# Designs tried in a protein design run: designed miniproteins, single chains, continued (5). Part 44

Each design is a single chain, and the fold is of that chain. pLDDT is the mean over its residues in the fold that is shown.

## One batch from the design tools (miniprotein)

Design m17504
Fold by ESMFold2-Fast:
Structure m17504 (fold): chain A 80 residues (1-80)
Amino acid sequence: MKEIEEFILKENKELFDALEEAVRNNDWEKAKALTKEIIEKMVPKLVKEFNLSEEEAKDIVRGIVSSKINNVLKKQKLEE
């Protein structure tokens, strides 16, 4: 799982940087568009490279995207 996460993050560094920036700026339309782009780009690559099903690949990508968004929101709230 961590190996797949690192692969996704490195392959899409610019898209994830843009996603985090969009979330910080409350640009949810852009954040949604970037999320869809990452999913559509990475699902076929994960199926091929890691021999995952489309459903498994989509779940992994969605999980990573959600984790990144939640980390940005958590930092903004300064959770104790």
Scores: mean pLDDT 79

Design m17505
Fold by ESMFold2-Fast:
Structure m17505 (fold): chain A 73 residues (1-73)
Amino acid sequence: MEMRKEILEDMEEKSEAVKKFLELKKANDKEGIQKLLEELKKKDPEMAELMEKALNSKDPLKQAVYITAALLS
């Protein structure tokens, strides 16, 4: 139950992954997005699944919800 520091450090790493995902999406780099998702699937499959759902939704609001859920996973 004492996960405060681990949660903060994990959130920072996940935040960096989310930032990279958003930057690649803005650049319309499909190959970069696929490679990032494949790496995330190996490290954190739950986060990768939520990010894939965000990508497939195409709705900016739904994408934001899934990305936030991925960050919190």
Scores: mean pLDDT 74

Design m17506
Fold by ESMFold2-Fast:
Structure m17506 (fold): chain A 67 residues (1-67)
Amino acid sequence: ELDYEVELALGEMAVAIAKRDVEKGRITLEEARAFVERVLGHIKSPRAREEVRRLFDEAVAEIEKKR
């Protein structure tokens, strides 16, 4: 599933970038969510989209737990 692997990697990078930028105070959680949703719009695999959303939800939970 080469397309799945590539799309998942793209989504994983997007989540990692968004998490880092929120943690550094560069963007808000709302801006991070909008960024990840834009990337998800380019992902065709339902499994890749679901996995990326799980990763983002985990990142949000980690950020909120530190508040």
Scores: mean pLDDT 82

Design m17507
Fold by ESMFold2-Fast:
Structure m17507 (fold): chain A 90 residues (1-90)
Amino acid sequence: MEEENRRRALEIGVESAMIVMEGAVLLRFEELSEEARELVEEAIRLAAEADALAKRAFEDPSDLEALERAEELLERARELLKEAKKLIES
């Protein structure tokens, strides 16, 4: 279980980094609407928070609350980024 929890924490870290990177690329678009920009910025913020919690869970794999919270924040960040991309494609 401890090894599995550490693996989950590492996976959250990788996915969080990818959201931050994609969001940073999107924020370089000059034509980005204010609504889409706010969604991307919030997604980056939540992904960074998820990464911080995942790092804590990696150091203490018994901290299941930190791991669960990190997963929830990552999922929310993913949905916000998806919503922002729909606005950009429209």
Scores: mean pLDDT 85

Design m17508
Fold by ESMFold2-Fast:
Structure m17508 (fold): chain A 60 residues (1-60)
Amino acid sequence: GSIEEDLRLLGEASDYVHQVYLLDPEAGDETTRQIQQGYASGTYGPGSAARLARETLERV
């Protein structure tokens, strides 16, 4: 169901964020902050978080 899909996407987002932290801790902090802000504003879902983290990983 939707919960299982959301948890899977959040897992992917976490994996990307973890990789960013390993390469650039400052970029990891900034990505985490942006994801938290997006969720707080209601703008982000799990897929949005995964996309942002992936895009950041491609830049570091």
Scores: mean pLDDT 80

Design m17509
Fold by ESMFold2-Fast:
Structure m17509 (fold): chain A 99 residues (1-99)
Amino acid sequence: AEELVKKGKEYLEKGDYEKAAQYFREAIRIDPENVEARKGYAEALLKIDPNSSRAWYLLALAYLEEGDFEKAREYAEKAMQNGAPFEGYRLLEEVERKE
């Protein structure tokens, strides 16, 4: 998974967001708990579609798992604003429980 995450980041830096998303997706398939791979996948998705509620939700979840409650809350609210109100609301409650 680590090598796939590195390749994903390399393609993100090159601006090849489709390939970046593919490498991060494979990293998640091998290691679903890899927070860095989930964050990279979400970032690649946002570069492809800045209004992706799924990408905002994935970022919020990744930051929650890292313990960054401020960013988790911020991105959960963005997910709600972009079409995932139920998922975003549930994630905001999880942030409150973890604090």
Scores: mean pLDDT 78

Design m17510
Fold by ESMFold2-Fast:
Structure m17510 (fold): chain A 92 residues (1-92)
Amino acid sequence: DVVELAEELLKRIEELAKKLGEPAGGSSGGVFDPEKANPSDVEELLAELEKVDPESAELLRKIYESGVKLEFAVTYDEEGKVVSKSARILTE
């Protein structure tokens, strides 16, 4: 199910941000809308992600191909620690 894929992707994003560093004292989030995403940008993101984490790249590709919209938000403190996170499927 797409919900399970979205949860797995969010978990991996959180783990990567925790290891690699995130925006200090800010928030990061957005709506992933595969219908409106530029295909070239998605392909470039997938190619770069595949070099670092091929499993996350496959999850993102499956979400993109499913045509569902995802909203996710992550808030970080000054130490780069995740304070809050959320993920939702908006529409099929």
Scores: mean pLDDT 56

Design m17511
Fold by ESMFold2-Fast:
Structure m17511 (fold): chain A 81 residues (1-81)
Amino acid sequence: DEEEKKEAEKNLEEALEKLLETLYEDLEKNKRYEELEKLKKLDKEYGKIETLILLNADILGYDEEEKEEFLKKALEVLKKR
């Protein structure tokens, strides 16, 4: 059901937005401004969901190549819209 998927996506987006805000605050508090700037650029270009999923993938042990492939797949989904 497309409506159920859309609602789940919205709920995830809201939760991920709060997580991203918390991450931005943590990076600023620790004076990691370069990382903060990079994440804000990714958020503007690709969206909050993709940015946070890539960060979560890093925590789960994804390497740089896997993250790049995942970002590519996410962009394909965004193109479909």
Scores: mean pLDDT 67

Design m17512
Fold by ESMFold2-Fast:
Formats: sequence, structure tokens, C-alpha cells
Structure m17512 (fold): chain A 100 residues (1-100)
Amino acid sequence: AAAQAARGAALLAEYKRDLDETIRFGEEMVEKAKKGTPEEAKQLLEEFRERYRKLSEKMGEYIARADAAQAAQLITLHKEGKRRLDEVFEEIEKAVKEKE
């Protein structure tokens, strides 16, 4: 039905927004970590880790609201997003290690 399809599209768009905002936050943390002190870089890594953890928890809430088809799309978006989030995490970790 049109109403269910609209709800599904809204749910996917909401998750995609949260994912993109988390990635953008991480990319900003990479730049700050590269230019900051060793202590600041470590703090930024912990802040990103916490944001990433919260996104992962929120994924469970999105899945609970989804039908089978929507859940499959959310899982696909999450896998692609996780790849980018892991890349960002590695870049912040590298900045921390380079300042040790």
C-alpha cells in the first residue's frame, strides 16, 4: 500500500540521515585529530567511538520498526556505512599513533 511504502521510505531516509551525519562527524574528527595535540586526538577518537556505538544501537530500533524488505535495505545500508565508519575510525587511530 502507498502508506506502507511511504513509511518505509521515511524510515530508510531517517537511518540514511543518521548514518551520513555520523560519517560527516567522523570526517571532521579526522581533520581535528591530525591538527590537534596527542591528548585531543585521543579524546576525539573516544567521542567518535561513542557516536558510532550509538548509531549501532539505533540500527536495532530501525530494524524493529521495519518489515522484511525494509530490514534488508537497512542491513545493506548499514554494511556499506560500516565500511566507511571503520575507515574513518582507522584514520583517527592513525593520527593518534603518529602523535605518540
Scores: mean pLDDT 82

Design m17513
Fold by ESMFold2-Fast:
Parts: C-alpha cells; structure tokens; sequence
Structure m17513 (fold): chain A 68 residues (1-68)
C-alpha cells in the first residue's frame, strides 16, 4: 500500500480533504517509528480530536505502508 492509496481511502471513507488525509497518514507513520500502535492511536486522538475508530483506521493504513 502506498501513501496515496491510504489518502484516497481516508478521503472516501471519512470525507477528509487530501491535505488533511495526507497530514494524518504522515503523522501516523512518523509516530510509529517511536511509539506502539496503541500509543499512536491515543496521540492522534488527542492531537486531532479524532474518534478511536478513525484513529485506529489511520494507524492500520500506516502499518500497511510500513510493512510493504
């Protein structure tokens, strides 16, 4: 999965702008370098006011990018 694939999914699923979807994906990728999945979800929820479900989806997409 590419960053552009993840951005497209988030735009279609949550109605996010391309700029916001890209920001969230890149932030999740950066946080995952030094944080666990659960810590990254919590930090995204607190920083951006995201629901747990939305933050979890973003982090799962970032993990797919990093594992490919």
Amino acid sequence: MTIDDAVYVLMKTYGLSEEKARELVNEAIELLKTNSKSETIDKLMKKYGLSREQATDIVNLALLILRN
Scores: mean pLDDT 87

Design m17514
Fold by ESMFold2-Fast:
Structure m17514 (fold): chain A 100 residues (1-100)
Amino acid sequence: SVFDLNAFYARLEAAPDAEAAAQVFKDILRVDGLSEKEKFLVLKSFLLSHPENPIRFAKLVRRKPGFLEALKKVLGLSDEQWKELLELMDKYNTFLSELL
């Protein structure tokens, strides 16, 4: 596989703002032309596909204020999908806290 998780997160962290980081995330997931439900399923599948994602994604969110809100906009998430994402982030923050 040509997918490099370290390079992906480095690219997200190097983005100049939250909106640019959200656009990089969208581009990598290749969700253009998908329904809102399908976009959210691709996002969830990505987050669950890599055992490092809980910690790395939580760190990214803390380092880029407004990233989650920008991601909601860029992916066109519904209020229900946004709530599910926030619940997933609470779980990820618990994992991060247990390692500190």
Scores: mean pLDDT 76

Design m17515
Fold by ESMFold2-Fast:
Structure m17515 (fold): chain A 83 residues (1-83)
Amino acid sequence: SIFDDFDKLLDKIDEEAKKSSPAQQKKLKEIRKKFISRFTALMITNSSNEDLAKLAEEVSKELEKLGAKEAADLFREFAKKLK
């Protein structure tokens, strides 16, 4: 389900954070918080799968810039699944 995928995405950010420096952990925590907030807003407004996919693609790019490659890849796969 989309909620199972959502939980896996958050868990992957948390796993990347455990392997990261304190500064990177803080940045990953901010990305995680913003993702939860934006995802929740889209779910409440009954937004399209395309809107959810665009959010996941945006988060993937932010994670990739931060060097969180595995988390970035998982977000890209989630976006692809929604299309």
Scores: mean pLDDT 85

Design m17516
Fold by ESMFold2-Fast:
Structure m17516 (fold): chain A 56 residues (1-56)
Amino acid sequence: DLLHLKKVIGERTKIEIAPDASEGEITLLYLAAVAGVGVDASTAEIAAAIRERNLA
């Protein structure tokens, strides 16, 4: 589940997600993406949300 979310975020944002990222980091990346713009949002919108949280 978390591994799948990490893959989706990486594909959508083209941001390098550390392979050793903790469950907390992956959860925060997902929350940043969906809380701000939604998981189906554009790459730019999701990337901006992740960057606002300093998770990438």
Scores: mean pLDDT 56

Design m17517
Fold by ESMFold2-Fast:
Structure m17517 (fold): chain A 69 residues (1-69)
Amino acid sequence: SIEDLVEEAEEAIRTETDAQAALVVSEAAGQLYNLAAENPEIKEEALEAARRLEERGRELAEKQEEELE
């Protein structure tokens, strides 16, 4: 489900290395795009969730850079 994919990505961001978290986020976003293609009635919701995951990954990268400076 959309919720399960989002939760998996959020968990990876909290618990994994940056590289592994990025991979999990990308895979989850890809699966959300597939759900949007296969299920027109939830297309907008799945696309919104995919965008949210991409934003979370970007936020993590920015946070790491700020903490190192």
Scores: mean pLDDT 74

Design m17518
Fold by ESMFold2-Fast:
Structure m17518 (fold): chain A 101 residues (1-101)
Amino acid sequence: TDEAFAILDQTQSQVSALLHRARRENTSVEALARELRAILEKTLEQLVKLGVISKKRADELLKRFTEELDRAVEQNDRSAVVQATEWFLSFLHERILLEKT
């Protein structure tokens, strides 16, 4: 649905803005990961409310994303945090694309 893609576009914009702000402000990897998780959690809630994905699937995706972020934070790897976020957004886009109208 067009509404689902609009939610993803808004999320992508929020993520991009956060990454630019974090770079300027020297935000810690831990703080960056926490803020990214919050953005993606809200995105999943909106997609569940819209009926595009199930609550169970949203919970599974959030858990996997959180595990990837936690691993990146433990390694103090900012690029791994970014890569996990890009993977997650790509996966959501592909998932929505495969849903029936």
Scores: mean pLDDT 82

Design m17519
Fold by ESMFold2-Fast:
Order: sequence, then C-alpha cells, then structure tokens
Structure m17519 (fold): chain A 85 residues (1-85)
Amino acid sequence: DEYGKKIVEENKPKAEEYLKAGKKGEGTRELLLPSNYEFGKYVKETAKKEEVEKLKKEVEEAIEEQKDTNPDAAELGQAFLEGLK
C-alpha cells in the first residue's frame, strides 16, 4: 500500500523530533507521551507491515542509544514503540 509507505516515511522524522524534544526537557513531556502512543498506533494501522517492522527496529535502537544518557527521550520513544505493537 503506497499510502502506508508514505505515512511511515513522513512520520519517521517526527518520531526523531519526539526523541529530541524529550532530550531537551522542553516541558512537553506530559503532552508528548500520550501523543506518541497514539501516533504509534496510527502508524501501525495505516502503514505497510514491512515498513512498521523496520521502524520498530530503528526506534528500539534509538531507545537503547538514549536510555542511559537521556531517559526522557527513551521514554518518549518507548511510548511510540508501544503504539506500534
């Protein structure tokens, strides 16, 4: 599905922005946590399964990279990842 691939591709930078926002501690954490979960659910339901699996792996790697140095960014990524399930 071409639409599903487009949604994943367009939203991949947005997932990175959520991780960056958490890293800065810009006071958007409470707003971004539930939004990230719903965003992940939206991506899972609209995107191609193969693209979702690739995105899951990339988000899991980003969480691992961030978890020790920026736990807020990792928490935002984890919320998105839970939505992708």
Scores: mean pLDDT 63

Design m17520
Fold by ESMFold2-Fast:
Structure m17520 (fold): chain A 88 residues (1-88)
Amino acid sequence: AEKEAEGKALIEKIEKIAKETLEEMKKLVEEGGSAAEVRLVGEEGLGLMDIIRALGKITGDLTEEQLKEADEIIKKFEEEVEKILAKI
């Protein structure tokens, strides 16, 4: 129960980082930001999600199924980042 609640909190944190990073990237594109600035924001967000996933795996706070869920969120994030960068 406690570990399941902790894992859910970590997944929600990864989802929040993904959403906020994509929103920030889109805002930078609309404001005329450079491709380099947009890419840097995307890379920072990805790095934060990777750290949370790695910590969850090491601590055992993320189950195998939650690790797969995190991997899917990160994959979808990377796909959306590529779409944003392709429009610049």
Scores: mean pLDDT 84

Design m17521
Fold by ESMFold2-Fast:
Structure m17521 (fold): chain A 70 residues (1-70)
Amino acid sequence: MLSEEELRAARLIKENAKELMASGKITKEDLINKLGLSEETANAVLDRFDKDGDGYLDEKEALELISLLP
């Protein structure tokens, strides 16, 4: 199950999806600078949902994260 910080991150990604996905990917810097997440939370999200190991979330990975919201 997602932690409260990961659930907060998922909600922020959902609410800001159009802006974040303008480049086709969400980077660690986007999570920290645009969403205000801590480096620890940004790393936890990427470690869990970056299935390809690219160091960013693509649209599919972001949608899978969002799908875990209640």
Scores: mean pLDDT 76

Design m17522
Fold by ESMFold2-Fast:
Structure m17522 (fold): chain A 90 residues (1-90)
Amino acid sequence: KPSLEELLKKLKEILEKYKAGEISEEEALKKVEELVGEALDVLSEKNFELAQKLGKRIQEIRLKYINGEISVEEAMEEIIKELEEALKEL
């Protein structure tokens, strides 16, 4: 199983690649969705309440992006921040 630290590192790498134009928006979003799913699975095993809270917050970020309130870059940055906070609470 990947650690939260490893998943956070991968998310940061995806953001950097997207900013550099190395991957498409569609590819970045797909990778973020995969990594978020893994992070929630890892968290639910260690702290179910924290995983539930994180999942809800990420859904709110996703809705902002879908509604055009924030960019893909901003959405990825918010997700990274939420994971950093979750890691500190473990």
Scores: mean pLDDT 85

Design m17523
Fold by ESMFold2-Fast:
Structure m17523 (fold): chain A 94 residues (1-94)
Amino acid sequence: GKEEEAIKLLEEAVKSAKELIRKVEEGDIIGAVGLAIRTIGLILDAESLGVKDPKIKEAMELIKKAVDYALQGDLESARKAIKEAEKLLEELKK
């Protein structure tokens, strides 16, 4: 049903967030921005299927903040923000 579909989208968002960390660590800022957009899109798709939890907004805000850090060259803060978002996404999928 919609719940299984939402969980699958959250699993893909976690996978995308892990790839985003790798791109940040490699210094591939363009690749990181693309993966951040993908991660946010997957989270929004899960929300559209009925996932109503404050962690959805918190995870998206952390990914957006990570992009801002990466664009400023603060790769360590970017990585930490993505790790926090990943943890929230794992908690959302149970």
Scores: mean pLDDT 86

Design m17524
Fold by ESMFold2-Fast:
Structure m17524 (fold): chain A 120 residues (1-120)
Amino acid sequence: SPLRERALEVARKVLGILRKLKDYLENNPEIQPSDELKELLDRAIALAEEFVEALRNYDKTPLDRLIELAEQLIAAVEELIDYLRKEYPDNPIIQKMIDELEKTVAELRRVVAELRREKA
């Protein structure tokens, strides 16, 4: 498959998990996420949305910008995972979402490596 199609699939997967997490937190107000966690989640969603849009406009987006967005998304998701582990160590639904996010970070890192090879 073309690199764009694989990258877009991974980006949409990340965005889906992040949106599912946001919906879960909003539909369970007793969980009371910290303001820091809410800000990190919103930032990760915004970066994932921007990365999806950049990949949809692949021919018009510089490879450096795609790499930058993917690396920023990885950093935001990793920081979000650290906060989720600290705030909800005993929540099995959130722990399952953390496992899914860790798998998508590994997939994003492979996408970054492939984008860097295309740039070379």
Scores: mean pLDDT 88

Design m17525
Fold by ESMFold2-Fast:
Structure m17525 (fold): chain A 114 residues (1-114)
Amino acid sequence: DREEILRTIGLILRIIGITLDIVSLLKKAGEDKAAEEVEKLGMEIVKTLMDLLLTTKDKRVALDAAEQALEYAQKGLELTKKYVSKGDGKKAGKVAIEYLKKALEYVKEVKEKV
């Protein structure tokens, strides 16, 4: 339990870091509205994961949800970097929002089942 809780918190902190990296990249590309939406989505993911961690009896459920949310966030960052490097800030914003929405939807679905 304690190890799973601490690992889940570590993954949540990594999701925060990735969210801030995406926000920074989008702001540098002039996509301020997309950056704001990404920041909001990232914080909703963090809040939902923290609530899941506090409410689930099986802490492995929260850990597995955080691992999946991190995979979506990492893919969002990879695609954001790719499209920013191509000078396509609008597409970078769209893919960043898409992958963070996938992460949030997944975590919310897990939370509804516990």
Scores: mean pLDDT 91

Design m17526
Fold by ESMFold2-Fast:
Structure m17526 (fold): chain A 96 residues (1-96)
Amino acid sequence: MLEERRELAEELLKKGVPTEEAIEEIKKWAEEVGDEITLYAFKGHELAGAGAPDEEIAKVAVELVKAAYNDKSVSKETIEQMIKEVKESTGVEIKL
């Protein structure tokens, strides 16, 4: 799943696809394969871009970290970095 996501992102970047179109294509792929990490990551970006309240952005960020924590292929170091970034961006401290 991570490899397929990276390949799709690299292909879209090489083709010079606008960011909004690239996000939409990756979201469709994530919905098809059930990649919750990608879905929550892009929901977070979409909400931030739309000027959604910090509380809604924080809620999606928490779900993203939980999805990553449940994916045993994601390293502990990556999970700790995600928790740190959520705290720095939203003030919400995630405890797993």
Scores: mean pLDDT 66

Design m17527
Fold by ESMFold2-Fast:
Structure m17527 (fold): chain A 83 residues (1-83)
Amino acid sequence: TIYIINLTDDTEAVERAKEIIEELGGEAVVLAPEELDTLPPDARILLFSDEPVPELPKRFSNVEWLHPKASDEQIEAAVRKLL
């Protein structure tokens, strides 16, 4: 399972990421940012934010950060690292 956390108002990136995860045989779960505190340190997290969040990779071992305007190719590369 890959958990999608979106810190932006751009829902298109989340929908593109869900489709790519499912196409690659994964399961996508979209969580509110507040739900980050409920996830274990080994959770696979795809983070969309307008700026890097350097504290998240210190807390979680499997985090990929993307800008919400990232290309489908960049989303696929991040998803493949999390699978």
Scores: mean pLDDT 78

Design m17528
Fold by ESMFold2-Fast:
Structure m17528 (fold): chain A 58 residues (1-58)
Amino acid sequence: RVSREKIEAYRRARAMVERYVAQHPEDAALATLAHIAAVAGLSVATARRARREIEEEA
């Protein structure tokens, strides 16, 4: 299970990337799991798990 701190880091990074892409549509292809993970300071595997934990809460 992913720690709460890492889940929140992923949420913040995803929101920042989504906001950036909304303002820069030409960069939409950069909104990948790998880029969000890098922004959050997480491994891609940890970011993928954090995304799953968030989706399970929905």
Scores: mean pLDDT 77

Design m17529
Fold by ESMFold2-Fast:
Structure m17529 (fold): chain A 77 residues (1-77)
Amino acid sequence: MEEAIAEAVRRAAEEKFGVEVSDVEIVEIKELGDFLLVTARALVTRDGVTREAELRALVSVRNGEVRVHDIAVRELP
């Protein structure tokens, strides 16, 4: 399940921000009612430059389906 969440978060970030995302590592998952608040670290590539980033996502899981409702990317210095 963690791998499915990581892949869903990776794809959502790529689609929303038009970047390439790799090496997603989930740091924390918090239950928030019917949702999961996921914090992950990843590598983000934009215009051939790769930087570390923090991903924060609001996710739901039902009947084995992972949905990302919101996603934020914060590049680390």
Scores: mean pLDDT 83

Design m17530
Fold by ESMFold2-Fast:
Structure m17530 (fold): chain A 93 residues (1-93)
Amino acid sequence: SDLEKMREAMKEAAEYAAKSLSPEQGKEFIERFEKTADEVIKLVKDKSKYEEAMKLLREAGIEATKLARNDKELASKVDKAFVEAGRAAKNYA
């Protein structure tokens, strides 16, 4: 489903960004981003809150990309994953 693709893409982005952190900090970051993914999905299910969902997704993407910024390959993978999450959200709407 598009919602499942969205959750998987956001998790993938978090896992790539977390490679810039210690294993302990990376686990906490991934868990926090899974909660953010749940919030984005809840907002996307409400058509009136689609723009709010896209803003939250965009802010999450900026945070993850900033974390990976010193590794061009990781930053590219994070960006690609958030593009896929946004595409899945648009397809659901």
Scores: mean pLDDT 83

Design m17531
Fold by ESMFold2-Fast:
Structure m17531 (fold): chain A 94 residues (1-94)
Amino acid sequence: GAAVKAAEEAAKRAKEVAEEAKALLEAGKEVSVSEAIALALRAIGDKVTAELAYEKAKERGEDAEAAKKYAEEAKKAAEEAIENAKKLLKTAKP
């Protein structure tokens, strides 16, 4: 259903942000403070979107177990992205 799909898409986006943050960190690339903050905010947004989509899937009688799995995947990816964004922020240009 629509809510499960929203959770899946949010999990996919959270993983993409985590991969982007990791790639920047591994490349030793200096980012701006605003770019590092933007990565963290994108990750937080995807995590919240997946959690809200899971709640909506339960309300609608959709596959809540699938939506929960996507919400947990989004949370894990977002936490990784936020941690890497913090590391990027430490070396960021003002």
Scores: mean pLDDT 87

Design m17532
Fold by ESMFold2-Fast:
Structure m17532 (fold): chain A 84 residues (1-84)
Amino acid sequence: SSEEYEQILQDVSQKILEELEKRKASPEVIERVQQLIDEQKQRVQSANYDKEVVIESLEELKTFAETLGLEETAKYIDEVLKKL
């Protein structure tokens, strides 16, 4: 459902931001990441929470987390994707 997908994106977004904070990321990095998260949320909303678009968005966020070295977040997203 749209509500479940919205909650998943919110939980993933929170995990990304929390792990960045724990790693003492700069304010500039946090702002850039927040912008990318917001762009993915807008994409999913514009697609009316189409499952394929949700999966693509989560895969993009996982790749992004891996690129930033956010290992805990990347693992969390992988577990979410396996349940979809």
Scores: mean pLDDT 86

Design m17533
Fold by ESMFold2-Fast:
Structure m17533 (fold): chain A 104 residues (1-104)
Amino acid sequence: GAKEKAIEALEEAIRTLEELLKRTKDPLAQTVLRSAIELVKEALEKLKKGDFDGAIFDLEIAIGLVRIGLGVLKLINAPESDIQALEEAIRAIERALAAVREAK
């Protein structure tokens, strides 16, 4: 169902962001990515507990942070593969948001 699709998309986003964080050495990018990962993990736990409003709130903030991270990666001329990975994580979070809104 929509909830299960949202959970799968968020787990995908967490994996992508954690792998990218391991490769990222810029302190600002690391800080922003860590904060985004924490919010996506909080949203995942809220979603599992049926707190759809709380999950939506956390995911909207997480998307903002990931977009800031994307800007930082572009500014520091990060590898194109890292930029693409972050764009993929944004798309996964957006898919999860759409699915959570349908599950309400």
Scores: mean pLDDT 88

Design m17534
Fold by ESMFold2-Fast:
Structure m17534 (fold): chain A 76 residues (1-76)
Amino acid sequence: ERERAIEAARRAALEVPGVDEETAEALAKTAVEGIQAGLSRDVVVQLVTEEGRRLGLAPETARAAAEAAVDAVLKA
């Protein structure tokens, strides 16, 4: 379910130090949308990483949060 996937991704992103609730929610939605659109994991990780950087995360934090969120969606 979409809501379950978003919640799993949000929780995973929030576990990354430096990621707040609002940012985690935005990254989770982007991850779910990318995966549902049929994009590959690597492409979605890149898109979520760019969204995180746009929202003010440092590059390393954005990448870690993106990987966590995308992997949570794929396991949901």
Scores: mean pLDDT 85

Design m17535
Fold by ESMFold2-Fast:
Structure m17535 (fold): chain A 73 residues (1-73)
Amino acid sequence: MPTDEQLIKALVEAGLSEEQARKAVEEANALVKSYGYGSFMSGPLYLTVGTKAAREAGADGEKAAKLISEAHL
């Protein structure tokens, strides 16, 4: 599993600020825990939250999705 730091770096590379990236990762971690998903479902949740955060920040959502996917591989 990618670390929080790896996911934060992916989001920053997609155009989010470090603080925005940390907030997105925290939100995704909270959703994974709240929904009771196993590790195989965490990737889709990070993709959803990270892509949304990128779009809301005016960054490239497609680039965010690609980098988060690469971090999970």
Scores: mean pLDDT 70

Design m17536
Fold by ESMFold2-Fast:
Structure m17536 (fold): chain A 100 residues (1-100)
Amino acid sequence: GPLAGRRIAVVSRSRERVERVSRLLEAHGAEVLPLVLNTTEDLVNAIKEIKEFKPDLILLVGGRSFEGLGIVIEELTGVPVVFVDERASDEEILRRVLAA
């Protein structure tokens, strides 16, 4: 698929959202690391898992308050972060990922 060979970490506060977006990206050929982030401990563990997985891209899916966390994750991991709103369509998510 169009994402063949891409390694993407999917991060959201919602497990259901992480699972939905991960399935979408995997259906297009990506290898995905799904990460649910609600606590400081979740953040510490997510940074560790991202460093071990070595994704090409981190996709943050959430509300505006979650967008600011992307700067912190990018600084701590060195991996580019793309933010998409929690209401983003599958088409918009794919467009943003393909452009990155």
Scores: mean pLDDT 88

Design m17537
Fold by ESMFold2-Fast:
Structure m17537 (fold): chain A 100 residues (1-100)
Amino acid sequence: SKKVLAERLLAIAEKVLNDPRSDEEQKKQALVAYALALLLLGKSEEEIKKELIEKYGLSEEEAEEIIREAKELLKKMEEYLKKNYTEEQFEEDLAEVLAR
């Protein structure tokens, strides 16, 4: 599921980043989503930074800011998914016990 989520985020981000109608705020959000997708795919921060600079023309400082925001979002997503997964597993185990 992480790979599927990453591929979907990457496709959406690339579409926004390559659309000349995208405003500056949409472009920034898409860059964060792009960096998040690459983190989910196991790319290093150094590889992501290089892609942001070479492919999208970001400065080193801008690329570092985007990566920082993507890392914070990743932490929040992982904690949320971990909690929801635990609650679903508990409900499944409880349902099995009640069926006996």
Scores: mean pLDDT 76

